# Designed miniproteins, single chains, continued (4): the designs that were tried, part 113

Each design is a single chain, and the fold is of that chain. pLDDT is the mean over its residues in the fold that is shown.

## One batch from the design tools (miniprotein)

Design m15935
Fold by ESMFold2-Fast:
Structure m15935 (fold): chain A 91 residues (1-91)
Amino acid sequence: NAMAEAREKAEDEKRLAELTSQLVDIINEAKKTAPNKEELGKKLIELSSKVLDDIGTEIAKYYRDGDYEKAEKLDKIVNEAITKAFAEVKK
């Protein structure tokens, strides 16, 4: 059954990849309408609140299950995407 669990984790990673891609798209849309970093932050919270809540729930689950490496990896991806967006908004 370990092989079936590995396949389920692969499907979860695919979902996480889609979620990360969706977050990047939302960030790009927010950047189009945000004239400065403060407005970017506000729009990101408004547009990505659902995605960020889902990500937070997954991270919390990983910590409870002892999957610390997966939690750290997901957190890093989100932080890098957001940091890059703010670095690109130099208004």
Scores: mean pLDDT 74

Design m15936
Fold by ESMFold2-Fast:
Structure m15936 (fold): chain A 76 residues (1-76)
Amino acid sequence: SEKEKRQKAASYLTAAGIALAAGDWAKEQGRVDEAIRDYETAIELAEKALKYAPEEDQPLVQKILDRARKGLEELR
């Protein structure tokens, strides 16, 4: 159902945001390996959120995905 898709999107989006924040913090602490893992997790969760997100929420999910990808690219 649309309600179940919306709940899945919200759950994945929240988890992606937490992983992104963890990655940013690990990067600031110089914990490169932890930051890479956290950004990879944020990317995976954000991609899952995009599959279930309604059109109106997709820009927000995409923004988190783009930020996580940029964070990972800066650590390569």
Scores: mean pLDDT 88

Design m15937
Fold by ESMFold2-Fast:
Structure m15937 (fold): chain A 116 residues (1-116)
Amino acid sequence: SDEELVKKAEKLIEEAEKLIEKAREAVAAGRLDEAFALLEEALKLLEEALKLIEKLKDKEVRKKLAEKVKEVAEKILEVARELLKKATTKEQLLRAIALILAAIGLIIEADLLLKK
C-alpha cells in the first residue's frame, strides 16, 4: 500500500537527516573520514527512499516526498563541498567528488519525479 511505502520512505529520510547533522558535527571537529562515512550512509538511505517514492500512486504525496528528498540531497551536497575544501589527501578529494556527483544525481532524479 502507499501508506506503508510513505511510512518507510519518511523513516529513511529522517535517518538520513540525522546522519547529515552528525556529519556536520564531525566536519566541525576535524573528523573528516567520519563525516565522509556518515554522508555515504545518508546517501544510500536517500537512494532507497527515492526508489520507494517512485512506486507511490498518489501524485501529491509523491511530489511532497520527492521535494523532501531533493532538500536533504542539497544538504549532502553542501557538506560534501565543505569536505572537498577541507580535504588533505587524494582519497578524501576523490570521496568528496564522488559524494558531490551522487548528490547531484539524486537531486536530478527527485526533480524528474516532481514533473511526473
Scores: mean pLDDT 90

Design m15938
Fold by ESMFold2-Fast:
Structure m15938 (fold): chain A 87 residues (1-87)
Amino acid sequence: MERYAELAAHGGGGAAQAKSGTGKGPSHATGGAMGAIGAAFSAGLEFGEEGRRAAAEGARRGGLEAGGGEEGAEHAYRAAENAGKAA
């Protein structure tokens, strides 16, 4: 569970950085978002609601740490939450 939250945080951070115009270009944002989605989906499959919640919160934390602010963090959280629910 913790590992999936960390993977989602890394993905969310990348997406938030690209959205805020910092970090690497658009491909970095795409990679980050896909990473967060994959981590949340996997966490949902293995740990159900607890895994989905942990991955979504990890993505939000990663978005904040990357400097995307609350908007970037919320975007990352929503993407991870929706992906986890699909599992």
Scores: mean pLDDT 58

Design m15939
Fold by ESMFold2-Fast:
Structure m15939 (fold): chain A 75 residues (1-75)
Amino acid sequence: MLSAEELLARTRARLEEVRRRAREEGWSLDEFTARVNEVLLEALAEAERNGMSEAEKQRILREALLALDAAAREW
């Protein structure tokens, strides 16, 4: 089964890919936010299926919030 560390690493990689594509494709902040929310919801659903703790789910949420904060400063 997928570990919390593996899911966190995958989530971080997906958020970096979303950020890279947003810059390359000229996405609006709204489009970027929608894509980050999709990644977050998928990651949280996977965490729930794997019985991850609240603390592990909070780590995933923090990664999404950091991505959104970084993007808001660049837009």
Scores: mean pLDDT 80

Design m15940
Fold by ESMFold2-Fast:
Structure m15940 (fold): chain A 85 residues (1-85)
Amino acid sequence: REKTVEELAALLVKESGLPREDALAIARYIVEELSNVDGQEILDIFRLDHALRVLPGLMRKAGASVEEIAEWLVRRIKSYLDAKR
């Protein structure tokens, strides 16, 4: 789980330009909300969807809170998981 949090945060910093603290907070929220999902599956969805990597930074610049961004990401990831199950 710690590895998934760090890898998600690193992607958000690199692709979205988010501050590390914001990226870590978002990554922790995602991993906690999706606690029953394999961390590698979350990372694979994140790598597949360019929007999941880029839009968080754009949302933050537009005035969205860290919490709003994290909730949006969880909803989008859940839609991929539902389609697979």
Scores: mean pLDDT 80

Design m15941
Fold by ESMFold2-Fast:
Formats: sequence, C-alpha cells, structure tokens
Structure m15941 (fold): chain A 85 residues (1-85)
Amino acid sequence: DELTELMAALDEEERKKLIVERLIEEVKKAKEKYGLKEEVVEKIIELLKNETVENIKEARILLAEEILGLPREEAEAQIKEAEAG
C-alpha cells in the first residue's frame, strides 16, 4: 500500500499535506462528475490549502451540501457523525 508506506516515512505535517492533496483531487473529480460550480470548487480548495482540521471539516461539509443536495445543518451533522465513527 503506497499510502501506508508514505505515511510511515512522513512526519505529522507531511501526512496532513498528503491527505489535503488527496482531498483536492477528489474535489476536482466531484466537479467533473457532479457539475459543481467553479466558485464552490475554488472555495473548497482554498479551505483545504490552509491545512487546518477546522478548514478540512468545512471543506467536507461544503462538498456534502453540493453533492448530496443537503441543507448546511444536515451536511454538518452527517460529517460530525462520520468523524465519530
């Protein structure tokens, strides 16, 4: 597993960057697959580039709103539930 090997070699900051890069790739794929608005894609990528837990969470909430068509409060609850396991 290439990701597991990379994470074993990287420190915590480098692992966060790898996760952010992967999420940016997923956002670009979602734009193509679901026809997301350019302004929403740019906002999500900007949040991810800040590499904070709060901004990554906000990016996931926005992505869930656009892909699933959920109101913000439902998207936020869904992301919180997913994080809880």
Scores: mean pLDDT 71

Design m15942
Fold by ESMFold2-Fast:
Structure m15942 (fold): chain A 68 residues (1-68)
Amino acid sequence: KYLITSDSGLKIIVEPNKTYKLKPNEENDGGFLEGVNEEYTVTLDLEKNTLTINGYTRPLSLFDIKEV
């Protein structure tokens, strides 16, 4: 499992190559997912070094990632 955080308020724990359906935390809403008050999908791909959120793929270099 990996803890993924961002300066824009994302904080999630996911396993690679699984698609998660998550709700925004109302205390942390307004960061990277600002304006998303509904369920969103997340997929971590370590081989491609990417994180995909609601079908939008970003490089992992935009996030802090730690194995947990």
Scores: mean pLDDT 73

Design m15943
Fold by ESMFold2-Fast:
Structure m15943 (fold): chain A 90 residues (1-90)
Amino acid sequence: MLEDTEEMKEELKKFVEEIIEEIRKLIEEGVPMDEIAEFLLEKLEEYALKVLEKKGELEKAEEFKKKVKENYEHLLEAAKEIVKDIVAAE
């Protein structure tokens, strides 16, 4: 079946690595983990959409928005796991 692009998955991993320091700063400021996870997910969504729009893949951008909505809770849980992993690594 057609799924997400492999390139997008690699892009997300690199983006997450770069944003680790931002997440750590939010944790140091005492922002709740749930809010940090929501912030991370929103930023990842915006970033992925901008990348798709820049590539001229407007139809894929619309489909991506729908897929994110359908899987938002699962993506949020994944974002929370990433935040927990960053905290544990410190």
Scores: mean pLDDT 72

Design m15944
Fold by ESMFold2-Fast:
Structure m15944 (fold): chain A 76 residues (1-76)
Amino acid sequence: SLADKILAAAKALGAELSEELAKEIAEAIRNGDTERLKELYSKLDRKAQVAVELVVRNYPDEELRKKLLEALKTLR
């Protein structure tokens, strides 16, 4: 699942991320909910943020991927 990919990416980077939070992030990504994704992302530590960005960057829906990446750039 998308949540499992987020958890795997977080673990690979040494980030702490709950299964519940990973599921919420996955739902925001699937729904193209940029406001919810930005809210959740801004509360994460830097390593977890990088994990989420990596998963979004590899998301198969090109249009949704570009929209979500643009939203995350506004938080820099």
Scores: mean pLDDT 85

Design m15945
Fold by ESMFold2-Fast:
Structure m15945 (fold): chain A 79 residues (1-79)
Amino acid sequence: EGLRVMAEGLRGLARLARQGDTELVAKAAERGAQMMERAGMPPSVVGLLRQGARAARQGDGKGAARLLQEAADRLLALT
């Protein structure tokens, strides 16, 4: 249940990144990465969120969306 909710959140951020809302996506993805790290989520998933946040901070909405979608897919694979 929790992993599915987190994956849905990441997919939502990917949609916002594709729409060009990169500032909000950068902040949300960075906070999400910190929370997931504290929760003991796999380093590969946390790393993808941090890379997505960096892409969003650089204005790369398409790159951020791709990375956040990959993080969501990896979380769903854990269920």
Scores: mean pLDDT 85

Design m15946
Fold by ESMFold2-Fast:
Structure m15946 (fold): chain A 101 residues (1-101)
Amino acid sequence: SEEERRKQLREQLLQNLQAQIQRYDQQIAQETDPQRRLLLQAKRHLALAARHSLQGDLEAARQHIEEAERIVGQLTEASDITKAVLHLDIAVLRTVIRREE
């Protein structure tokens, strides 16, 4: 059924996001450069925001987006392309959350 198919797709997305978050945790623990560590932390918060949004926890998703945006403001060594991608991800997630209110 379409319902079962949607459920399976959501579960797969949640598993993929959880695996990505765990990889970011490992990378953050091993990263010695403060700016690269901040970049990884911003990406991790965006992955957490996406995961919470998919689970319907819009408040937790907002908090992670706000933290990611704060961290992006502290990035002094990231490329313009990297910052643009992060700002796009923030804008997309904010739009998704706003539509579900």
Scores: mean pLDDT 88

Design m15947
Fold by ESMFold2-Fast:
Parts: structure tokens; C-alpha cells; sequence
Structure m15947 (fold): chain A 78 residues (1-78)
């Protein structure tokens, strides 16, 4: 199965990832999302993913539904 993992930052940035039940593919999708956030906020930004993000991605993939997770982004100083 496949589903959508939706990452939402506190400032309203949304990144949608297509996820499958393949754990390496989920990890790859998450790393691409981190790259997109770093491109937007700067390489010095701290991206704080929820501890259960892999479980959320697997739930989305198994259900075929959209699962939304919050992401905290601390932008770099300057």
C-alpha cells in the first residue's frame, strides 16, 4: 500500500510525502523533506521531527490515507 505523510511546520509550511511500507523508502522520503526544509530555512536551521514519525509514515502507507505530523523548525540566527 501507499499513503501520504504530511509534515506541517508551526509557520504553516506543508511538505507532502508519498510513503510505502518499505522502511528504506520512508527514510529516503523523510531525508528529502529535511532537505526541502533546510533549503527553505537555511542549512543552520534545526529540524525537530516527532519521535514517532516512522510509525506515522507506516500507518499512512498501510491505511492508504493522509497522516499529518507536526515539525518544529528553529531558523538560524541572522
Amino acid sequence: GKGTLRLVTSDGTVIELEVTTDVPAIIGAILRAIGELLDKYGLGAEIKLPKDILDAAEEAARSGEEVTVPVEVVPPEG
Scores: mean pLDDT 79

Design m15948
Fold by ESMFold2-Fast:
Formats: structure tokens, C-alpha cells, sequence
Structure m15948 (fold): chain A 88 residues (1-88)
């Protein structure tokens, strides 16, 4: 199985670009074509939350299970929290 890392910079990326990347990540996860890891970098809690909301939306639209969506969001949020802490 192919491994794919999807990196999201919530500070530099537009909402359209974040949505497109999250949609592709969710599609690959739902189809089982790749093992997907989502990494979010953000400077503020607001930007992190925006990226996570887009990930959850894309996951639900693609038919990813709520459990897998939760795991993907937790992993993505962990990276974002560390980025925010370093920016402060």
C-alpha cells in the first residue's frame, strides 16, 4: 500500500487549496489506495480549527468512518498545537 503525507499550512494556504488537499486525502483514505497521514501547521488556534473543520467535512463526504476521521483530526491537531506553541 502506498504511503502519502498531506501537508497543510493553514497560515499560507487558501481555504480552496486546503479543501482540495483535504478532499484528496479523504478520498485516498476512504478507497484504501494509500495510507494517509495529514499534518497541519498553523500559527493560531483559529487557523488550526479551520483546517480541521475542512478535514472533517472532506472525510464525511468521502465516506471515511467517524473513528478514522477522529484519528486523522487528532494527528493533524497534534502537529498544529506544537506549531502554535513554538510561535508563541
Amino acid sequence: MAEKVVEIDATEMSDEEIRARMTEAARLQASGEARVSVRVRAETVEKMQRALDLLAEAGREAGVSEEQIGEMMASAAGGAVESIRKAA
Scores: mean pLDDT 76

Design m15949
Fold by ESMFold2-Fast:
Structure m15949 (fold): chain A 83 residues (1-83)
Amino acid sequence: MRKDPEGFERDVLISLARMHISVLRLAEPGYRKSPNAEKIMELNEEAIKKFEEAIRAAEEGDLEKAKEYIKEGLKLSKEADSL
C-alpha cells in the first residue's frame, strides 16, 4: 500500500537497531586497550542482543516491545561508554 504508518515505524525501529549494532561492532577494536575491556565487551554483547531482540519484535509487529528493547540496548551501551 501507498500509505502504511505502522510499517514505516517498524522499518525505522529496525534501521535504528541495525545502526546501533553496526556502531558497537565497529567500536570493538578500540575498547580492547581499555583496563575495563572485558566488562565493556560483555555490556556491548548484551546491548547487541537487545537490539537483535528489538528487530525481531518489530518484525513480529510488537512495536512497543521493540522500543523497550532499544531502550535497554542503549542503557547497556551507555554503561559501557562510562567505563
Scores: mean pLDDT 79

Design m15950
Fold by ESMFold2-Fast:
Structure m15950 (fold): chain A 85 residues (1-85)
Amino acid sequence: SSMVEEIKRLRKELDELASQLSPDNQLKLGELYHREYMRWLNRRGDLSPEEAEQELIRMLRKVVEAAKLLLSDPTLSLQDVVQKV
């Protein structure tokens, strides 16, 4: 499905961006990913399968944006990144 392909594309983009980050910034990105993924898991039970996939795509796009922010400004704190995405 188009959503499955988008999820695969976003995961690949995230992995490629994460590999370019310093170890400290990889930890920041990992913490944001974990927080967003846990939010998605908690909400998933109240959503249709289609809505759950759409929310996963929104979550992945948010984390990709966070990775791009950390690449453009590696001095940003996790709190700064969360406020900007």
Scores: mean pLDDT 88

Design m15951
Fold by ESMFold2-Fast:
Structure m15951 (fold): chain A 115 residues (1-115)
Amino acid sequence: MATYEEVLDAVESLVGDLIRLAYARGDPEAVQEAQRLLDKIREARNKSREEFLETVREVVEGMKRIVDRLLPPEHAARVRAILDEFLRLVEEGKLTPEQLRAFLAEVRAILDAAA
């Protein structure tokens, strides 16, 4: 199973990708929201594992709002579906490192195609 650290590293990486896209789109509000999510992830690394699931849930919902703002509707819907499946597997404790890498790669491919 993917570790809490691997999950936090993956969502931090995706939020970083969203910050770069928000800058490219000239959307300062999206940049600020994504930076807020980075702060949440960094805080979670210094807190108990009991807060992990709530942090991941908050970050996923925040990423969904940012993609709805930055991406065309069809691309945003695809990213949302991937994020929902990712969150489900994290909450069920079933996310493998291989699945985590696949989700990260798929989201990045959609972000790159929409840029």
Scores: mean pLDDT 85

Design m15952
Fold by ESMFold2-Fast:
Structure m15952 (fold): chain A 89 residues (1-89)
Amino acid sequence: MKKAEELDAKLKAEADAVRARYEAANPAEQEKIRAEAKKRLLELTKEVIRNLPERREELLEDLEELLKNTPDEETREALEELIKVLKEV
């Protein structure tokens, strides 16, 4: 349980940090933050799924919903790659 709690805390902290940076940034910085955040979130999400496979279905639904509302093609591609990887785990 300790490992699952640590992974959940890490994922939430990364999401909160990205959101704070994004809201404070100008448009050019926002694009850079998005690209960097996508790479970091991919690694954290893979780690979470390896340790909490029961949450895979919930995460897939959340990611697919996010994909529907994402106009940025780079973010869309990153989300599609993550969804594909999670379906294979």
Scores: mean pLDDT 69

Design m15953
Fold by ESMFold2-Fast:
Structure m15953 (fold): chain A 57 residues (1-57)
Amino acid sequence: SLVQQIEEKIRQMMTEEKLSLPQAAVRIMNENRHLPFEEQEQLSLAVAEAVRRLQAE
């Protein structure tokens, strides 16, 4: 799912680039600002859910 792909990308950024969870989330959103509004909205919801799941661990 999109949420799982975002979780994996956040984990990779935290591990490889030593970013914090909020920094990884912000970077994903900023890298995708070129997407259409509807896709950015879907991505924003997926990032929020991925962050929630990672914080719940």
Scores: mean pLDDT 81

Design m15954
Fold by ESMFold2-Fast:
Structure m15954 (fold): chain A 85 residues (1-85)
Amino acid sequence: MEKEYEELVKQRIEVFLKTAETTLDKVIKDLAASPVVRPEMQEAVEWLKTYREDKEKKEEALEKIKEFAEKLVDEGLELLAKAAA
């Protein structure tokens, strides 16, 4: 289980980094147009923007992106466990 967990987190980090490089501008625009924005989603987008644009904070932004990836994997696994019960 732990090895599979680490793999899931790694895959999620790669998705976030790819989003930062390819689709982040669209995500920012879509969230700005949304009538409901969760603080966690806004914070995640801000760190993705920082990772892309602020070279001095790139390492700090990467650590925050990893934290968001871990949280999403944890939430996903909880939903799967609940569905299996």
Scores: mean pLDDT 72

Design m15955
Fold by ESMFold2-Fast:
Structure m15955 (fold): chain A 92 residues (1-92)
Amino acid sequence: SELEEKLKELHKEFQAALAAGDFAEAERLAEEIAETLKELLLSQGVPEERAELLARALLLSYRRRIALAAGDEAKAAELTAELEALERELEA
């Protein structure tokens, strides 16, 4: 899948941005990764509401990694709580 290959390349770019301390680029890449996942899930017949929740969970996971890399412990904790809430919603 072209979208699966795009996700793999975007993830590598995200890791490089984090390693460089380029948090603005990492945030942009996180958003593009989440949107690309949503497109992939929709193309596979996943219902729109579920695709949106899964893409949002992925975005929050990447944003948490950025917060941790930046030393923003308070933001990382907020993002962890939002992820746990979404995990409960996905299990319902």
Scores: mean pLDDT 89

Design m15956
Fold by ESMFold2-Fast:
Structure m15956 (fold): chain A 74 residues (1-74)
Amino acid sequence: MPGYTHAETAENIVRIISKKAREAGLPKGKVTLVGDDKEAIEAAKKEIEKAEYLPDTVLELSKDSVRVLSNDIL
């Protein structure tokens, strides 16, 4: 997203997935974080802890990119 840091992008991705999961009534599943961007990983972890609904998801949080690799709702 324009103007966002990798950490803020990670937070937004988790929030969007959580919102869609809540609308679909999907319970909190297993989230896997891969990559080497420690700040983005910590930001994603904090948003994941806040989420009541979040399906099985794999997020890439690297110095090169922040992206969803796998998600059952998107």
Scores: mean pLDDT 76

Design m15957
Fold by ESMFold2-Fast:
Structure m15957 (fold): chain A 87 residues (1-87)
Amino acid sequence: MDELIEKAVLELYEAGLNMTEEEWKEFVEWAHKNLSESPIDLWLKLAEKLGIPAFKELLELVKAGKITPSELTKKLEEAAKKLGISV
C-alpha cells in the first residue's frame, strides 16, 4: 500500500510539473463542471485523463470500500511530505 501511495504522489507531482498554467486552469474548470458526479467518479475520470494509474488504483480501492477518502487523503499528504513535495 505505502509504495503504491508514494508512486501515486510522484505521478500527480509529475503531471502537475508537465502542465502549463493555462492547461492547469482548464483541468480545474473541467473538474468544477463535473462536480454533479460523485467525488470518487470525478477523481477516477481525472486520473484516467491525466494518465496516473497508481492514483487510479487507489481510487478504485476507495470505491470498493477498502480505504476511506479521508484515509487516502491523509496518506497522500503524509507521503508527499516524506518525499519533500510541498502541497
Scores: mean pLDDT 68

Design m15958
Fold by ESMFold2-Fast:
Structure m15958 (fold): chain A 64 residues (1-64)
Amino acid sequence: GSMAERLAKIEEIKEQVERISVRGLLTRDVAGARAEIEKLLEEVPEEVRKELEAKFQRALDAMA
């Protein structure tokens, strides 16, 4: 696909990761949320994956 299509998919995955992160924090199923996020992050470039993983870790640290 075009670069615009890839960027749109990345934004969709970012949104899904945010929803899964919130659910994991609210249900205390951090391991399950991390596993679902890891599967979604296989669809994105490594730089974006590292950014989203860091964001999720910061959310966990804030809720500890």
Scores: mean pLDDT 78

Design m15959
Fold by ESMFold2-Fast:
Structure m15959 (fold): chain A 80 residues (1-80)
Amino acid sequence: GASTAGKAIAKAVLEYKEKHKISDEVVDKVGEKITERLNELPDFVTGEEVVEAAIEAAEEEGLKELAELIRKEYEKEKEE
């Protein structure tokens, strides 16, 4: 569900921040882009749609490694 997607996104962002020492400003900007994408989705969304929106936002900011981490964390949370 959406909560599973949110948890996966949060974990991926934290891991990426720790590994690459990115600033809080970059994290905030990515979060804003994710929120903007989510607001463009219809009223009813799946966890998969939430994750895809987050991946697209990260890729638009040039953070391809973060996009891959979001995908992997969601797959782990979805299976567990």
Scores: mean pLDDT 73

Design m15960
Fold by ESMFold2-Fast:
Structure m15960 (fold): chain A 89 residues (1-89)
Amino acid sequence: MTSLPPELQEELEELGRRYEAGEISLDELLERLRELLERTDEPEAQRLLRYMIAGLYIEKNKLDKFLEEKKDKPMEEVVDEILEMLEKE
């Protein structure tokens, strides 16, 4: 498991705590994660952020049917499709 840059890890931990405390909405969490992704040039950190964003977007939109339709696809492809859906917002 590759270590994230300390500042990125701290930001992610803070965002997670604030979300769990109800201080920020799921929409705000998604916006902050997308902002972090845009600032991050580390490939492994980008991959982690993309997975987190995709998972939260599924939760936000209750995309159970989408997940059922994509169950046979590699997770990377599912993540890519979800990020494309976010870009259309």
Scores: mean pLDDT 74

Design m15961
Fold by ESMFold2-Fast:
Structure m15961 (fold): chain A 92 residues (1-92)
Amino acid sequence: ADDARIAALAAEHGVSPEELRQLRDITGRLPDAATVRRMVERDVASYKELLEKVDSLTPEQKEIVKERLEKRRPFMAPEVQKLADEILKKLD
């Protein structure tokens, strides 16, 4: 039942089902559709800001960002994945 709801929310908003499961496990509740959309919009804004700043990061900071993005990428919404891919391309 919950897995079907998670899959439906994930498909509707273009987010990872795994990310929604993690949020449910942490908070004890599934977020509503509006909350999921706001999360995706915040992630998009945050990664756009990171993309603008990536060239000014130290080599140590770039390595940390690269490792974190590569680890999280499979669980990102497609629009956030696109921004992560652009950041990773600049880091390589």
Scores: mean pLDDT 75

Design m15962
Fold by ESMFold2-Fast:
Structure m15962 (fold): chain A 75 residues (1-75)
Amino acid sequence: MKPSEEALKKAEEIGEKAYKLAKTELGGKIGYFLAYQEAADLLAKRELSEEEQEELAERSAKAGDAIAEAIEASA
């Protein structure tokens, strides 16, 4: 199932929240991508509460920062 235009717009909003919550620029970009992908998949199947949206953004920002840190450590 492809997400609706409305679902994609909501996924973009959740991605933006993840970007703003991240501690690093690279982590923010990764967090945006992770949040957008997961939100788009979930919103294609069901609605997300505001709490679920915030939790997704926070988890994605944290994951993005962790990936960015791993990239820096490997350089």
Scores: mean pLDDT 81

Design m15963
Fold by ESMFold2-Fast:
Structure m15963 (fold): chain A 74 residues (1-74)
Amino acid sequence: QDAQYQAYLDQLDEGIKLAKQRGDEAMAKALEEGKKAFEEAVKNGESFEKAVQIGEDAGLRELAKALGIAAPAP
């Protein structure tokens, strides 16, 4: 349980480091925001799967902002 949680955090940290090494600041920021959202969701009692989804959604939103992609708003 804790091992799976820690392994996922380690994977995110590796992704952030790799993005920074490539000079991909947009991806690095997206992964950092995803990690924060994941950790908050886990602390709030969300399941691992739900926390991963929340993190991915947060990261994708930050990446879209960095790339200037407008979401079709109603």
Scores: mean pLDDT 79

Design m15964
Fold by ESMFold2-Fast:
Structure m15964 (fold): chain A 95 residues (1-95)
Amino acid sequence: AEELLKAAEEGDFDKVAELIDRLISKNGKPLTEEDLKALEEIIRKYGEKLFSHPKVREALEKLYLRLWIEVNSEANKDDPLRKEYERLLKLISSP
């Protein structure tokens, strides 16, 4: 989370894309509340710059699919982080 925010602040969008891919590729580990908040913060603050970067766009498209699956899973109906997933999904679909 801290490394993601720092990379975005420094304008290192190649590093941002790598860190997002790493978060998505943690098979069997759920996204933490800290990860979700960091992703929301960088998208709100740097959204246009993030979506203009090809590698970041690809990473965000993968993140969108992951979040969409999580939000539409009945297993996550009572997940306290569901609202965080929904907010982040909306930000990625409508920057």
Scores: mean pLDDT 74

Design m15965
Fold by ESMFold2-Fast:
Structure m15965 (fold): chain A 65 residues (1-65)
Amino acid sequence: MKKLLILETSGVEKALEIGKELKKKFPDVEVIVAAVKSLEEGEELAEQLKKLFPDMEIKLVNSLP
């Protein structure tokens, strides 16, 4: 089973909405959505998590254009 972690920089409410939509579209994928304080913090976390969990796909998302 594929695992997907989303790091969202625009706040908890947007992280929840994204997680809900992704789970609806990809029910066989374990999706984890986490809110982070900034894009920079999200990038550092994503790099560290990729090293610890190489089988997990990690995406950094900023909902603000």
Scores: mean pLDDT 67

Design m15966
Fold by ESMFold2-Fast:
Structure m15966 (fold): chain A 72 residues (1-72)
Amino acid sequence: MEEQLRLDQLRSLLAMAASISKIMKKTLPEDKYKEEAERFGERLAERIGEELGLSKETIVEAMIKGEIPKLP
């Protein structure tokens, strides 16, 4: 039960991160967006990747797509 509450919190944070990526996609040129989204994904992975149980590559790809990565 406590693990479910933690996963819900992490999903909320990921949803917010995906929303930020979508805003960047609308406001930046495509090439600039890809670079910024990749950097954002790398920083996110550094901060919360272990808590998510996800690889840096998975988080970066999700941020580039503006999507929530599939949690284990």
Scores: mean pLDDT 75

Design m15967
Fold by ESMFold2-Fast:
Structure m15967 (fold): chain A 70 residues (1-70)
Amino acid sequence: MEEKAKLVSEAVGHVIRGVGYLLDGDIDGAIASYEDAIKTLEEAKKKFPQDAADYDKLIAKLKERIAKLK
């Protein structure tokens, strides 16, 4: 449980940094931060496949955000 919480917290941290970059007008920085969040969630999905559906939903939302910024 604690290991999963740590990975999710790291992914959320990357999303918060991405939002920070958007507020500063740094679109490239925002995209890079969201891509880091996706990478962390993909690792969580590999380690905890029983929760894969929840991680897939979060990854899909982040990919949609990146697509809208391009």
Scores: mean pLDDT 82

Design m15968
Fold by ESMFold2-Fast:
Structure m15968 (fold): chain A 77 residues (1-77)
Amino acid sequence: SEREKILEETKLLFRLSALITELDFLSRTKPEHKEEAERLKQQAQQLINDMKNGKISNEEAKKRINELDSKIEKLQA
């Protein structure tokens, strides 16, 4: 349903906001990861814009968010 699509998009946007917050913390606390963290933040911001403009499906957005999450986990290791 339309309502379920909006709910899924909202959850994905919330996940992206959380990842951006993690990347901001990482860029400010680990100078060795600053450039990579800022690059990933730009990718997350672009994904938010693409989702809001209907340029990307929720399914594709979820895949890209999972990829971003994996990259962030590697930086935190």
Scores: mean pLDDT 88

Design m15969
Fold by ESMFold2-Fast:
Structure m15969 (fold): chain A 61 residues (1-61)
Amino acid sequence: MSRAEVLLEAQKQLAAKELAEGTPPEKVLAAIRVILSDVLSEEEVARAVAELRRFIDELVA
């Protein structure tokens, strides 16, 4: 997997844990966006955040 894919999978695991602990989805996404912006390009961050939003929406449905 690429570095971006590895980071995305790690963030999905963290998002699932945070949501299970009662953290609001928008707060989880905001925190992950900051983390990813430190190591990924703007385009990669936008793509990863979109994938994470889909993942979170599926979890809370």
Scores: mean pLDDT 78

